# Designs tried in a protein design run: designed miniproteins, single chains, continued (2). Part 64

Each design is a single chain, and the fold is of that chain. pLDDT is the mean over its residues in the fold that is shown.

## One batch from the design tools (miniprotein)

Design m6204
Fold by ESMFold2-Fast:
Structure m6204 (fold): chain A 111 residues (1-111)
Amino acid sequence: MRRGSLGVGASGNARALEKARPGDEVEVYVNGRLVARGTVTQASVGPDGSAALSASDAELFEDRIEKGAEATVRVYRDGKLVAELRGKVADSGISLGTFGILIEGAESREL
């Protein structure tokens, strides 16, 4: 396990992430396995449905993420699921203590 920051970018329908607020917990899953979690610091959604989310105090469980793998992003507030996004891994990496994941073909789940 590594500690750092988490960055999530998504293209497609990532509008579920507009419900994320600073202090929420974010979890990232790849092929159903938890790969990263952290505390949301910022989230933004563009008019095209693309989104970016940043988190601090992140725990990183896996260094190897396969391109094209199924990705799921879940955001929790007070232990309750407030947002869920699914898509495919377009890219991932670690730079300067930040784990970044880019998700393509994103679909937002209505909750």
Scores: mean pLDDT 84

Design m6205
Fold by ESMFold2-Fast:
Structure m6205 (fold): chain A 92 residues (1-92)
Amino acid sequence: SQAETIRFATYADDGSISEVVEVPKELQPEVIELFRELAEALEKGDKEKIKEVLRKLGLPESLVELLERAVQEDKEAIQELAEELIRVIKKL
């Protein structure tokens, strides 16, 4: 199967995209797969799976805390989570 481009997006209250980042295709396949699993878990709101994948990626505990707040519809936490994920992905 041809893999779709893995993207992380946040949405405004009207359903419009507020923030987007694409996972670089040049990363190791195992790392790309972890970002794919993260994207799917975020789409499903699976907190336990998101925590597991963030831990496997070696991302800071602060991202887990931001995610827990974001799932409670904290718009500031959703924005901060998106900015941190973009920052991490750009450094890969």
Scores: mean pLDDT 65

Design m6206
Fold by ESMFold2-Fast:
Structure m6206 (fold): chain A 58 residues (1-58)
Amino acid sequence: MEEKIAEMMYLEYVKKIPPEEVYSEATVKRLKQAFLEAKVDLDKVQDLVFELMEKDKE
């Protein structure tokens, strides 16, 4: 169930923010993994996403 919620949260998040306009393909892929891996643990998701986004940018 945790994974289902994480996937739904990611889909809801991405639906509101167009990935082609806001995020790179690499960042979108990492966001999907972050939500799945963290099992709706916002602290872990935010930390992981932040690191991936920073690395994706630079």
Scores: mean pLDDT 57

Design m6207
Fold by ESMFold2-Fast:
Structure m6207 (fold): chain A 99 residues (1-99)
Amino acid sequence: HMEELLKKLEEREREHQVTVDTVVAGILAAAADFLADMAEKQGNTELSKQARELAERARKLVKEMNKAYENKDWSTIEKLRRELDELERQLNALEAQLA
């Protein structure tokens, strides 16, 4: 049954993508914390606060992705991927303010 093989391949691709997205969210959280530390050293308390808030959002996203994956809630995972893209754009905007 070729259909069963294709379905298993699609499931493995989805699982791989969730692992990648979770790792990316973790890296984003670490990058935001690093940006917050750099902003604090430069005396930019407002930028540091915004970066810390972004890091917390990224950590929450990791937890929500793991929960959605455990429940095989692929619709929620797709929504969380879009939120990850938005967090990355926000981090890039904050980095531009520090540079």
Scores: mean pLDDT 82

Design m6208
Fold by ESMFold2-Fast:
Structure m6208 (fold): chain A 112 residues (1-112)
Amino acid sequence: MEREELARRARETVERAIEIMLKDKSVYGDALTAAGLAVAGLAAADREEAERLAERAIEAAGKLGPNLKEATEEAMRNAIEWAEESSEEEVRKGLETAEEAVKKLAEEVEKK
């Protein structure tokens, strides 16, 4: 996968996860997991862009509450660290898992 395509997919996945959790905070945990995997996917190719994307997720979580902001900060740090310890293949599979999870969450939130 080209770096630009990977970055686009990761950004779209995180932005969708943010939209989902802002619509229904009950799915925050699942949306955060997907956002973390997408950030990790990007971190393997572009750590600085991944850190900027993580900041966007943290800001959005902050709108839901200070405890969720702190949890998101920790999750994003862990995601970037996991990407540094993981193979490129594992990180790419993580992004694919995140994309599928976000699609399923969007369908679930729309059913309410």
Scores: mean pLDDT 80

Design m6209
Fold by ESMFold2-Fast:
Structure m6209 (fold): chain A 95 residues (1-95)
Amino acid sequence: MERPPLTPAMEEMLEDLRIGYEAARAAAEGDFERARELAERAGAMGVFGFTVEALDLAAAGDEEALARIEALFRDQDERFRAAVETARWFRERLQ
């Protein structure tokens, strides 16, 4: 096999996770149009990928990036709002 023997379900989950991660990163960088487009495509694993990136930013102390993510996702979708709230909660406890 030329690539790892991933099942179609594993490939779909990894792609969804990547989409969510990229949505959080785009929002953190101020690319709100791309962030919204990616967030609309995100499923359950995408929300997890989004949460991972938000937690990474919280751990790094990037308050500006977190503020951009919060501003975009606060009122858009409860799934992403919960992820942002989790990252903020984590950030406050690392301080």
Scores: mean pLDDT 78

Design m6210
Fold by ESMFold2-Fast:
Structure m6210 (fold): chain A 100 residues (1-100)
Amino acid sequence: EPPPYRGDSRLATASPEEVVAALVAEAAKAKSREELMEIISRQLLALAMTTRDSPAEFRAKLEAIRRLLIERLKLSEEEAAQLDRMVEAALALYDDIVAA
């Protein structure tokens, strides 16, 4: 099996702009908008698992990523709402990991 996406160590410390650039590149490979949203979800959860940021820094990073993704991928209102839920899920996962 191909190894599961685990996030590059470089992405764990990457700027919001670098994360969004990587996601925009992956968007070119997506066959549907649904697949694109799944790729985004997977990458945000991977960031929650690999980040060394403080809670405030991680929240600010995810908010910046959200804003840049809406702008660069021209997300619909429905896709932007889905992205909000993905950001909340990533923050919840981060909180669980930090509490452990």
Scores: mean pLDDT 78

Design m6211
Fold by ESMFold2-Fast:
Structure m6211 (fold): chain A 88 residues (1-88)
Amino acid sequence: MTDEERIQMQKMIIRMTDPDHSDSDFLSIQGRIYDNRGDLQTARDYYQKSLSLDPTSSSTWRKLADVYKKLGDDETAKKYQEKADKLE
């Protein structure tokens, strides 16, 4: 089984077990896994992909802001924290 097929199966399982969950939730979970491992660049990329599918997730905006702060980009972190606050 390819990595792409595995990802597609995981997306199907999420969609079938909780129809309110979307591909954006899967990507956000991946972002958190990489953030916890200290791979901040990969975590950033997954959170950004998640938000491109669902920009209304305030929790994902906060996680992305935290990643940028850890990367030393305080200005971008502040911008994304403000987006999260607006989505309350």
Scores: mean pLDDT 75

Design m6212
Fold by ESMFold2-Fast:
Structure m6212 (fold): chain A 68 residues (1-68)
Amino acid sequence: APLPAWQPLPPLTPRQQAVVAEVLARQPRTEAELWALLDELARREGLSEAERAAMWHHLRQHWDAQQA
């Protein structure tokens, strides 16, 4: 199959969920603004690249659903 059979990223922790909620609460107007907010908040909280990737995946799903 062209899609992965597993989820390599762990589920979001409460801290990661709080960051995702904060990004969405700021209601970014573009995908670039969405990424910039996530990057800013993740750097502020000292989150790893893997944690940022997991949060970005969740944010992209919410963002795409809202734009559909």
Scores: mean pLDDT 72

Design m6213
Fold by ESMFold2-Fast:
Structure m6213 (fold): chain A 94 residues (1-94)
Amino acid sequence: TKSDYLKKASDYMDKASKALKDGDVDSGVDYMDKAADYLKKAGMDYGAKVVKQTKKDAEDAAKKGDTDKIKQISDHLSKASDFVKKTADSIKKS
């Protein structure tokens, strides 16, 4: 269901955030791709595009050694994961 896809997207966004905090950019990028795919399956095409852009930003930051930017992206993904999770829960409640 749409709610199940959103929950999976949220889980992958949270995993991406944790991977980036751990310095594992490759895993973080992989998790962002999976999150974007589930957002697309849930009909959140714009959200999927935003996550894919965030992935490119994380890759660029890693290439430049910009640890502050990677931390900002990680924090943003964590907050976005929370919002997507709340959205999934609202769909099941309604």
Scores: mean pLDDT 83

Design m6214
Fold by ESMFold2-Fast:
Structure m6214 (fold): chain A 77 residues (1-77)
Amino acid sequence: AKEKIIEVIERMAEALEKKLLANPGGLSEEEIKQQVENLKKEAVGKIESLSESEQLSLLRQVEEAEPELQARIAAVL
């Protein structure tokens, strides 16, 4: 279960990174990679400390956070 949740987070982060690297607007490659990597580290760390029930709540939060992260990045670009 944990591995699958981490894989989903990694796929979301990878897709976001590729999109931003292809059209960064004004962000450097280092800035994009750093932001994506920090998000992955925070998400993975939280999953490792959570119970099974809390992992389901985290998944929903991550899914909801993805659109918010996209909007925030678009506002910077």
Scores: mean pLDDT 67

Design m6215
Fold by ESMFold2-Fast:
Structure m6215 (fold): chain A 80 residues (1-80)
Amino acid sequence: TDEIRRVSEETRRHILEWHRSFLEGNLEEARRHLEEYLRHSERFGDLLAEAVAAGDDESVAEGLRLAIEIGDLRDSLLAS
């Protein structure tokens, strides 16, 4: 749960920094943040899969809630 929360926070931070850097025209920085977003998103998915395999219903519920929040953020940024 703590690791899932930490990785979700990093995923959220990097997608926000990607969007900001892209709007500022800093394409090199935007690319770095997108790469970090993708890396953390993969790690988040792995942690959720591990929680499912372990039968850790509390971590699964927290992970699904955070996944929805990150998805909503991404969709909001793309609509901007």
Scores: mean pLDDT 85

Design m6216
Fold by ESMFold2-Fast:
Structure m6216 (fold): chain A 70 residues (1-70)
Amino acid sequence: SSALEALYEKLKSLSVEEVEKIVEEAEKALEEFPALAAANPGTTPEEAARGEAELQALLEVAKKALEEKK
Protein backbone atom coordinates (compact mmCIF):
# COMPACT_ATOMS: atom_id res chain seq x y z
CA SER A 1 0.00 0.00 0.00
CA SER A 2 2.48 2.61 -1.25
CA ALA A 3 -0.34 5.17 -1.49
CA LEU A 4 -1.23 4.75 2.20
CA GLU A 5 2.46 4.90 3.19
CA ALA A 6 2.94 8.12 1.16
CA LEU A 7 -0.21 9.61 2.73
CA TYR A 8 0.99 8.71 6.24
CA GLU A 9 4.39 10.38 5.65
CA LYS A 10 2.67 13.48 4.22
CA LEU A 11 0.26 13.68 7.18
CA LYS A 12 3.14 13.37 9.68
CA SER A 13 4.70 16.47 8.06
CA LEU A 14 1.51 18.56 8.48
CA SER A 15 0.31 20.46 11.57
CA VAL A 16 -2.26 19.02 13.98
CA GLU A 17 -4.84 21.50 12.65
CA GLU A 18 -4.21 20.45 9.03
CA VAL A 19 -4.54 16.74 9.87
CA GLU A 20 -7.76 17.43 11.84
CA LYS A 21 -9.22 19.08 8.72
CA ILE A 22 -8.19 16.08 6.60
CA VAL A 23 -9.90 13.71 9.08
CA GLU A 24 -13.08 15.86 8.97
CA GLU A 25 -13.06 15.93 5.14
CA ALA A 26 -12.48 12.15 4.95
CA GLU A 27 -15.36 11.53 7.38
CA LYS A 28 -17.64 13.80 5.29
CA ALA A 29 -16.52 12.01 2.11
CA LEU A 30 -17.44 8.63 3.66
CA GLU A 31 -20.87 9.94 4.74
CA GLU A 32 -21.54 11.44 1.28
CA PHE A 33 -19.97 8.64 -0.82
CA PRO A 34 -23.02 6.30 -1.01
CA ALA A 35 -25.23 9.15 -2.29
CA LEU A 36 -22.59 10.31 -4.80
CA ALA A 37 -22.07 6.73 -6.04
CA ALA A 38 -25.84 6.28 -6.43
CA ALA A 39 -26.06 9.56 -8.40
CA ASN A 40 -23.36 8.36 -10.86
CA PRO A 41 -24.96 5.96 -13.40
CA GLY A 42 -21.53 4.48 -14.28
CA THR A 43 -20.76 3.28 -10.74
CA THR A 44 -21.23 -0.46 -10.12
CA PRO A 45 -21.95 -1.82 -6.60
CA GLU A 46 -18.50 -3.44 -6.65
CA GLU A 47 -16.82 -0.13 -7.54
CA ALA A 48 -18.81 1.67 -4.83
CA ALA A 49 -17.76 -0.90 -2.21
CA ARG A 50 -14.11 -0.59 -3.28
CA GLY A 51 -14.21 3.21 -3.13
CA GLU A 52 -15.78 3.14 0.32
CA ALA A 53 -13.14 0.66 1.56
CA GLU A 54 -10.37 2.90 0.20
CA LEU A 55 -11.85 5.96 1.96
CA GLN A 56 -12.07 3.92 5.19
CA ALA A 57 -8.37 2.98 4.86
CA LEU A 58 -7.37 6.61 4.19
CA LEU A 59 -9.38 7.77 7.24
CA GLU A 60 -7.67 5.17 9.46
CA VAL A 61 -4.23 6.36 8.31
CA ALA A 62 -5.20 10.01 8.92
CA LYS A 63 -6.56 9.20 12.41
CA LYS A 64 -3.36 7.31 13.25
CA ALA A 65 -1.22 10.29 12.17
CA LEU A 66 -3.40 12.65 14.24
CA GLU A 67 -3.19 10.43 17.36
CA GLU A 68 0.62 10.33 17.09
CA LYS A 69 0.69 14.18 16.98
CA LYS A 70 -1.54 14.62 20.05
Scores: mean pLDDT 78

Design m6217
Fold by ESMFold2-Fast:
Structure m6217 (fold): chain A 81 residues (1-81)
Amino acid sequence: MIKELAREMLEAARNLENPDEVIEKLRELLRNDPSLEEVVRNITGAAQLIALEKLGALHLLDPATLEELRRSYEKVKELLA
């Protein structure tokens, strides 16, 4: 489930699609299992990085925030491997 939601979230971000349905599924999963908080944060961070890169807006982020999003993306890549 969590790997499928991660793939759906990243795909929505790559296509600049509305992620609301996937976000609601992630929130429901987190309500049922609070131990997934870090994984959910990494998934949302990775999706944000992809969407901002697609929009050409990465330069609007401060360096610390950009580094955090890149770390989230790397952790999601490990999750999906």
Scores: mean pLDDT 83

Design m6218
Fold by ESMFold2-Fast:
Structure m6218 (fold): chain A 68 residues (1-68)
Amino acid sequence: MVTPEEREYAREIAGRLLDASLPAILEMLEKQLKENPTPALQKNIEDVKRALEDVERWRAEEEARRAS
């Protein structure tokens, strides 16, 4: 069974990797869209953009909260 410490560490790592990789994933999807435009790729790009905006907004809110 995963320990609480391992779970917290995995969550933090996953969050950092997701935050770091979202812009790269978006760039790759947009490059693919230019080469082979499909509705599915457009939807994937929109989904990634939404996720990136949500992460950025959450980080901004947390930073503002800590700044008091």
Scores: mean pLDDT 70

Design m6219
Fold by ESMFold2-Fast:
Structure m6219 (fold): chain A 82 residues (1-82)
Amino acid sequence: SGHKLKNVLVTDDFLYVSWEVANPDEEVTIELKDENGNVVAKATGKPYLVLENPESGKTYKVVLTNSKGEKDESEPFTGVKL
């Protein structure tokens, strides 16, 4: 797809995820979802998001939604075990 996961940084208190947007002029919504499909963090207009106090060993994925409602999804990753 037109989006690429760029950086995942995990610390004791924070999970930082960044994504390369295919078109920099397009506003994209980024959602971090847990293994049950719940949105645990969200950002709009930024190619990154931060989750404070991530659950250790929990599996997450990133979903990018463009202004047309089209969605791109990352592969699942573990918050503290990358």
Scores: mean pLDDT 68

Design m6220
Fold by ESMFold2-Fast:
Structure m6220 (fold): chain A 75 residues (1-75)
Amino acid sequence: EEVERLIEEIEREADKLPPSVARTVKAMAEGVRLAYERGDRERAIELARQLADFSEKHGATKVAELARRLAEALE
């Protein structure tokens, strides 16, 4: 599944980030997964976009790229 694969890749990339940033990224990724599993696609897209913005602001460019792809996959 594309959505689940992207979430797993985001979680793996988060392990390369500073601990405080990694914790927030993983929490936001978990939020996307829970919204998606609940069938709340609009909320999952919103959270994926917030994850991308947060990651870009903190220099986590690869996570931001993956989060943007995740938001597109949820459309």
Scores: mean pLDDT 85

Design m6221
Fold by ESMFold2-Fast:
Structure m6221 (fold): chain A 87 residues (1-87)
Amino acid sequence: SPQQVSLAEVLDYFAENAEALLEKDLEEAEKLGNVTEEERELLRRLAEALRNRDVEAAAAELIRLGELHGSEEDGRAAAATLLEAAA
């Protein structure tokens, strides 16, 4: 059925969307001159967790990324959305 969605499909969808969002966030941060090596490492870890379909690890990295941007609440919201979609 076209309405059947597996956990793998949900995680793949989030991985694709996360990559697009991460690219946009990096571009915005570069405009502000505040892209750090720590941010690049967190994004690398986030991408790795999403590729491995490790939702809990991906959620933790989203929270950390939010903290670095001074937007911990946005990071937590993104993590909650990912965890809810994977539940």
Scores: mean pLDDT 66

Design m6222
Fold by ESMFold2-Fast:
Structure m6222 (fold): chain A 93 residues (1-93)
Amino acid sequence: ASVRLRVTVFNAANEEILSLEARDVAEVEEAERAVIEAIRNGGHRVVLRIVATPRDLDVTVVLELDAVYTPEDMIAAVRAIFDAVRELAREAA
């Protein structure tokens, strides 16, 4: 059993400001902190790819700021997604 999380954060100019991969609970905890910091420091779009085996899960979530979707909303969504990824990582161990 394995879980892989890949996260990329882009600024409003579509430049990559963060790219990381997490494979266990400890790496997922550090990844969440880094992603939230990147959002606070000008992150405009977050792309999260979650792959889990043997669940055959391969999902990509894209979060992007607009006139209605604020950085605070994006941080709340990131926290919820990372909670789910931590659960998958614990199941994989």
Scores: mean pLDDT 83

Design m6223
Fold by ESMFold2-Fast:
Structure m6223 (fold): chain A 84 residues (1-84)
Amino acid sequence: GEKAAEAASLAMRRAAEAAQRLGYDPKTVGDSMARNARAAALAEGGPEVAEAAEKYTRQGMDIGGPDAAAELGEKAAREAAKKL
C-alpha cells in the first residue's frame, strides 16, 4: 500500500528536480515524472499499481502541472495498492 505510493512520490520528486535543474520544458518534466513513478510503483506494488501511477501522473500534469502530477500519481498508486 503506502510503500508503493512513497516510492512513486520520491521518484517523481527526484525526476522533477533533475529535469527542472537541466531546464527541460514542462512536458519533458511530466514525461520524466510519469516514467519514474511507473518504475518505482512497479518495483513495490506490481503492474496494476505501476499503470495507475503513470496514468494519473500524466493526467495531473495536463490539469495542474508537476505539483498536480505528483499529487494524483501518489494518490492513484496508494489506492491501487489497497485494492490488492
Scores: mean pLDDT 83

Design m6224
Fold by ESMFold2-Fast:
Structure m6224 (fold): chain A 83 residues (1-83)
Amino acid sequence: SMREEFEKKAREVAEEELRVLEEEYNIPISEEVREEALKLYVEFGLKMLEMLENKSPVEEYRKLALETLEKIKKLIEEEKKKK
């Protein structure tokens, strides 16, 4: 299904982005934080897909993006504090 294909691709992209963050910023991400971040990226992608299908206003996309960014930022801050 389109949703399953999207979830697979979204996860692949998220995994690559987290790999870049670990290498570029020298931030060791724990497995639990990695899994949580992957879930957030996949959920964001799925919501974006639903918004595209429903022709949602651009303001809704912006809100979703900001909310997702804030959640990811909090996860990274918590990981840094563990050091």
Scores: mean pLDDT 72

Design m6225
Fold by ESMFold2-Fast:
Structure m6225 (fold): chain A 60 residues (1-60)
Amino acid sequence: SLADKLTPEQREELIRFLEGKGLSRAEAEEILDAGDVDAIAKALDVEGLTEERLLEALNA
C-alpha cells in the first residue's frame, strides 16, 4: 500500500499538508493508511495525482 512506501518523514510531511487543507490528523492518517490517492488528490486540490507522482514530490 501507499503507507508501506512512505518513510516516517514523508508520512509526517503529507499529514501536515493535509491538515493545512482542513483535514483532521485522524482523517489524514486514515486516508494515507488506506492508500487512497484519489482522496489525497481531492483534499490537496491536485488534478491527476498518481501514487508515483505523489512519491516523486515527497522525494524532491
Scores: mean pLDDT 76

Design m6226
Fold by ESMFold2-Fast:
Structure m6226 (fold): chain A 109 residues (1-109)
Amino acid sequence: AAEELEVTLLATDSPASAEERARAALEQGRLLAEEAERRGLPELAELFREIGELAAQLALADTPENRRLANAALGEAAVALDLARTDPEAARERLRAVREELRAALEAA
C-alpha cells in the first residue's frame, strides 16, 4: 500500500508538490533499506538509501521526465529487493545500475 501510493504520487500530474514527491521518494528508499537490513543485506540497504536520496533530488528538479525516471528507479529498486531473495548479487548489480542512471540524470538536470 505505502509503496504503491508513493510511486503513484511521484508518477502523477497531481497537485502534489515537488517537496511532497521528494519526501515520498526518501520514505520509499528508507522502507526498502529497513527491509533489506531485516533480511541481513546491509549492502543493499545502503544502495536503497542512496537511490531514495537521488530520486528525491530528481523529484525536486520536477520535470515530467525526471518524475518518470525517479518513479522507474523506485519501482526497479522494489523489484531488486524481491530478486535479492534468490540472487543478492544480481540485485546488487541492478541497484548499482539504477544509482548510476539517477546520478547521470541529476548531472544533466
Scores: mean pLDDT 80

Design m6227
Fold by ESMFold2-Fast:
Structure m6227 (fold): chain A 55 residues (1-55)
Amino acid sequence: MTASDVKNYLKRDYGLEVSEEDAKEIEKLALKMIDNGESNDTIEKKIIEKAKEFM
């Protein structure tokens, strides 16, 4: 997963536009949650919450 993948996912599926810097921070959060064994539903929720913080 890359910051570009996160940016494209948020725009396509949720209509949320984030900067490259914000996408990198969201990617770091997602990777940390994956490493911690968090569920896909929890990761998705946190990614959306983080994207909204930047808007």
Scores: mean pLDDT 77

Design m6228
Fold by ESMFold2-Fast:
Structure m6228 (fold): chain A 62 residues (1-62)
Amino acid sequence: SDEVARLSAEYSARIRRLVEAGDYDGALRVLREMMDELGGTLETDAPEDVLRESLRGAAEGS
């Protein structure tokens, strides 16, 4: 649980940085890696929600 939480946070941060940099291909690749590594047992109910939130933040300029 603690390890999954830490890895989930690290992957989410990497995805967010890539989205902010405009590297959407990189962000999707990291999201795929996150899903593969964690088997869907994430802190967040849906990995797509993490990506959507990151994309929203980047689109809003924040």
Scores: mean pLDDT 67

Design m6229
Fold by ESMFold2-Fast:
Structure m6229 (fold): chain A 97 residues (1-97)
Amino acid sequence: SKVFEAAKLLTKGQAYYNKALEAIEKGDLQKAVEYFKKATEYFEKAREIARQVGNRALEALADRLLEEGKSKFTAAIQKRVDEMLQDIIDKVNKLLE
């Protein structure tokens, strides 16, 4: 089933998206971007299959995962960078005591 194939690709994309978020938490921003790229590739493939079979609901789900995933990933990167910068500032301030 092409619908099952698309669903499997969405599941793989979600797994890579979760790995991207985990990499952000660990401070490995390069690895986070690599995993996010993989997630995006899987979501795009799922969207293409959904279009081919005329499954509008599955196409809309893939589109939402792509759009919301980008927005949430960008926000998570920004928050993590801000946290890392604050940690450095706090360590520098402690050295000046």
Scores: mean pLDDT 89

Design m6230
Fold by ESMFold2-Fast:
Structure m6230 (fold): chain A 97 residues (1-97)
Amino acid sequence: MKEEKAKEYADKVINRARALAALSPEVKDTAEKFIKDVKEAYETGPEKIEQARKDLDELIKKVDEAAKKHPNSAETLKKVAEGARKAFDELAELLKE
């Protein structure tokens, strides 16, 4: 059902953001803010999703900076960030009516 899929994508987004925070301490605060805003968007309504999208853009920017400082982790960081973005886009579509 639509609600089950929205929860699945919310969990995917949150888990990937947590993985980014674990892989790179530099992005931890931004990732935690994004997670909070994703939870609020899922619980309170689609207007919060645009705030979460801005947080995601900032998180991806910080991941790119971290990848430049840590080349050995760059591929993993970018793949996890791309996965978070794709899962977030699916969540945003499911929450918009």
Scores: mean pLDDT 81

Design m6231
Fold by ESMFold2-Fast:
Structure m6231 (fold): chain A 62 residues (1-62)
Amino acid sequence: MLSEEEQYKDAVLKLIEAGYKSGEEVKAASGEELNKIIPGYNVSEADKEKLGKLIDEYVKKN
């Protein structure tokens, strides 16, 4: 079973692979659209904000 931190890292990598390059793009996407990329995550509005922040941090670091 993945920890919450490991789940977020996996989700961020999948979203980047799918073409999401910024938190703004993640926030603009619907929860249904994001759930097609990261199935089982059941992305809420709060999750979109957190994932968007993590994607921004990941992209800036890499």
Scores: mean pLDDT 74

Design m6232
Fold by ESMFold2-Fast:
Structure m6232 (fold): chain A 65 residues (1-65)
Amino acid sequence: MLSVEEARRAIEEARRRMEEALERLREISALPNPDPLEIAREIGRVLRAIGDGFEAELQLEKLLA
């Protein structure tokens, strides 16, 4: 199980990865012919980051309980 510090860093890292992927999605969507595969990859990164962040939040709650 993660330490409180590790869980907090994992939450922050997941949020950063989500923000980066969302920014990439905005950039790709602004192109005249956006590549569906690139869009799908960035959506996948957002979803994985959300999952990782949620898992880290649950681990933090267990550590504080």
Scores: mean pLDDT 82

Design m6233
Fold by ESMFold2-Fast:
Structure m6233 (fold): chain A 88 residues (1-88)
Amino acid sequence: ELEEKRRLLEEALERLDAVLAEALADPSLTEEERELIRHTAELHRAALEGDVERARALLAEHAERFGMPAETVAAAEAAIEEVAAIRE
């Protein structure tokens, strides 16, 4: 079960890179929109890698810069902890 979940996390990381490349290929995006997309991708990457310290730092920065509801922040923190547990 844990080995399967770890494989799914690796697949998610690979798909994240493809999704990021596709999103950033849109020439109509503003620099602010591109920064939001890049920051969101880095947050997801850190979380998927199980890097709790980096993921929490990026989540705090994201909430401050782009405005996240407290409920969304709490859910993201819980998700970061769950992925870290799988990465053990």
Scores: mean pLDDT 80

Design m6234
Fold by ESMFold2-Fast:
Order: C-alpha cells, then structure tokens, then sequence
Structure m6234 (fold): chain A 87 residues (1-87)
C-alpha cells in the first residue's frame, strides 16, 4: 500500500471534517457566507492570497452550500498538486 496515497486520503478526510463541522455551525448560527469562508480559510491555514480569493468568491455566492463547494474544490486541487510534486 502506498504511504503517500494514505496520507493524501487522510488529509482529505481531515479537511472535509473541518469543513462539515464549520458548515453545520454556520447554518445553526446563521453566519454569512463571508464569515463562513473566513473561518474555514483560517482553520485550514491557507495563504493570504488564497484567503482573499476565497473571500471574493464567497461574496458572489448565494448560499453557504456554494461556499462549501468552492472551498472543497480548492482543498482538492491543493492536495492533488502536493501529490503530483512528490510523484
């Protein structure tokens, strides 16, 4: 079994858990799409330029669900690029 593949899968699961936890809290507390995006970006430790991009996209989003999808897409791309660099 490939240790690199296992680590990638583990990171994807960890990120999705954080995203889902903050999403549930955001829905329960009625957070704005911007506040939700900011909390996730900070928790995941994104660079400032990625944070700004996410916040800009979040302002255009019509729901927390759309922001969640945008964030998941960015996380997936980042992890895939890390995997490619090692292979």
Amino acid sequence: DDELRRELLRKMLEFNEVIDEIYAEAKKKGLSVEEYARRIAEKLGFPDEVKQELLEEAKKAKSLREVRNIIRSHVDKILQEEYKKRK
Scores: mean pLDDT 74

Design m6235
Fold by ESMFold2-Fast:
Structure m6235 (fold): chain A 90 residues (1-90)
Amino acid sequence: SLEELIAETEARIRALLDAANVPAEKQERLLELARKILEAIANKDYESLKKYADELHELIEELVEAQPEAEAALREVDEVLGEAINKILE
């Protein structure tokens, strides 16, 4: 189900961000955007998808600048989110 896919994706992303010592407030914002992206795709709301994807991209760029050591984990977050998107589009 979409609900199970979102929950699993959030758990995977949270584990990656936690391991990289990303601050909790930034983790919650990133997870909020990831959830909104997956919901937008499921609803075929491509305008909201673009908005949230742009916001996620900006947040990731700011996080990499503030914590360069988290770059690898943030790249894995993109891969995890991409996998979830592909499962919805199947």
Scores: mean pLDDT 88

Design m6236
Fold by ESMFold2-Fast:
Structure m6236 (fold): chain A 91 residues (1-91)
Amino acid sequence: MRSLITVEAVAEEETDLLELQAAIEAAVAREGGLAVSAVPASGKRLVRPGDTIFVSAVVPRDQAERVAAAIRAELERHGLRVTKVQISDID
């Protein structure tokens, strides 16, 4: 059984999307995550203060809370404010 994690965050500092994506992918992989995607609402590589980023990850259900916490920590480390975290079971 798998879970879908969705995290919404607002940038408070200028951030390179590729660096952020790589950091999140590394954090998710350390917790046994299956897939991760980070998409800015603007669709642009350079994330600016006030931009919203959506992060989605598919993980084993028993790892969902750990992976969600890891995603949150990486986003906050890169100067983003996490506004929403949602975990949903998927078949």
Scores: mean pLDDT 78

Design m6237
Fold by ESMFold2-Fast:
Structure m6237 (fold): chain A 72 residues (1-72)
Amino acid sequence: ISPEEKRKIALEVAKKYEEEIDKHSQAIVDALTDRSLSPEERQALVDQHEAKLKKLYDEIKKETNERIKEAE
């Protein structure tokens, strides 16, 4: 498999998750800038969305690696 083909697979996989990643990233920014939230509420929201982002990045890595192996 060519480096170009591997890169194409990685970009296609990342694109599938881009909107969901953007939503969780924006939710973290919103929580951090929302003065109506208590410190506890803010921490809980940030932790929740950070956990979702970590899971999404792990899924991207897994799917990218699987797609590359299947393309061999």
Scores: mean pLDDT 83

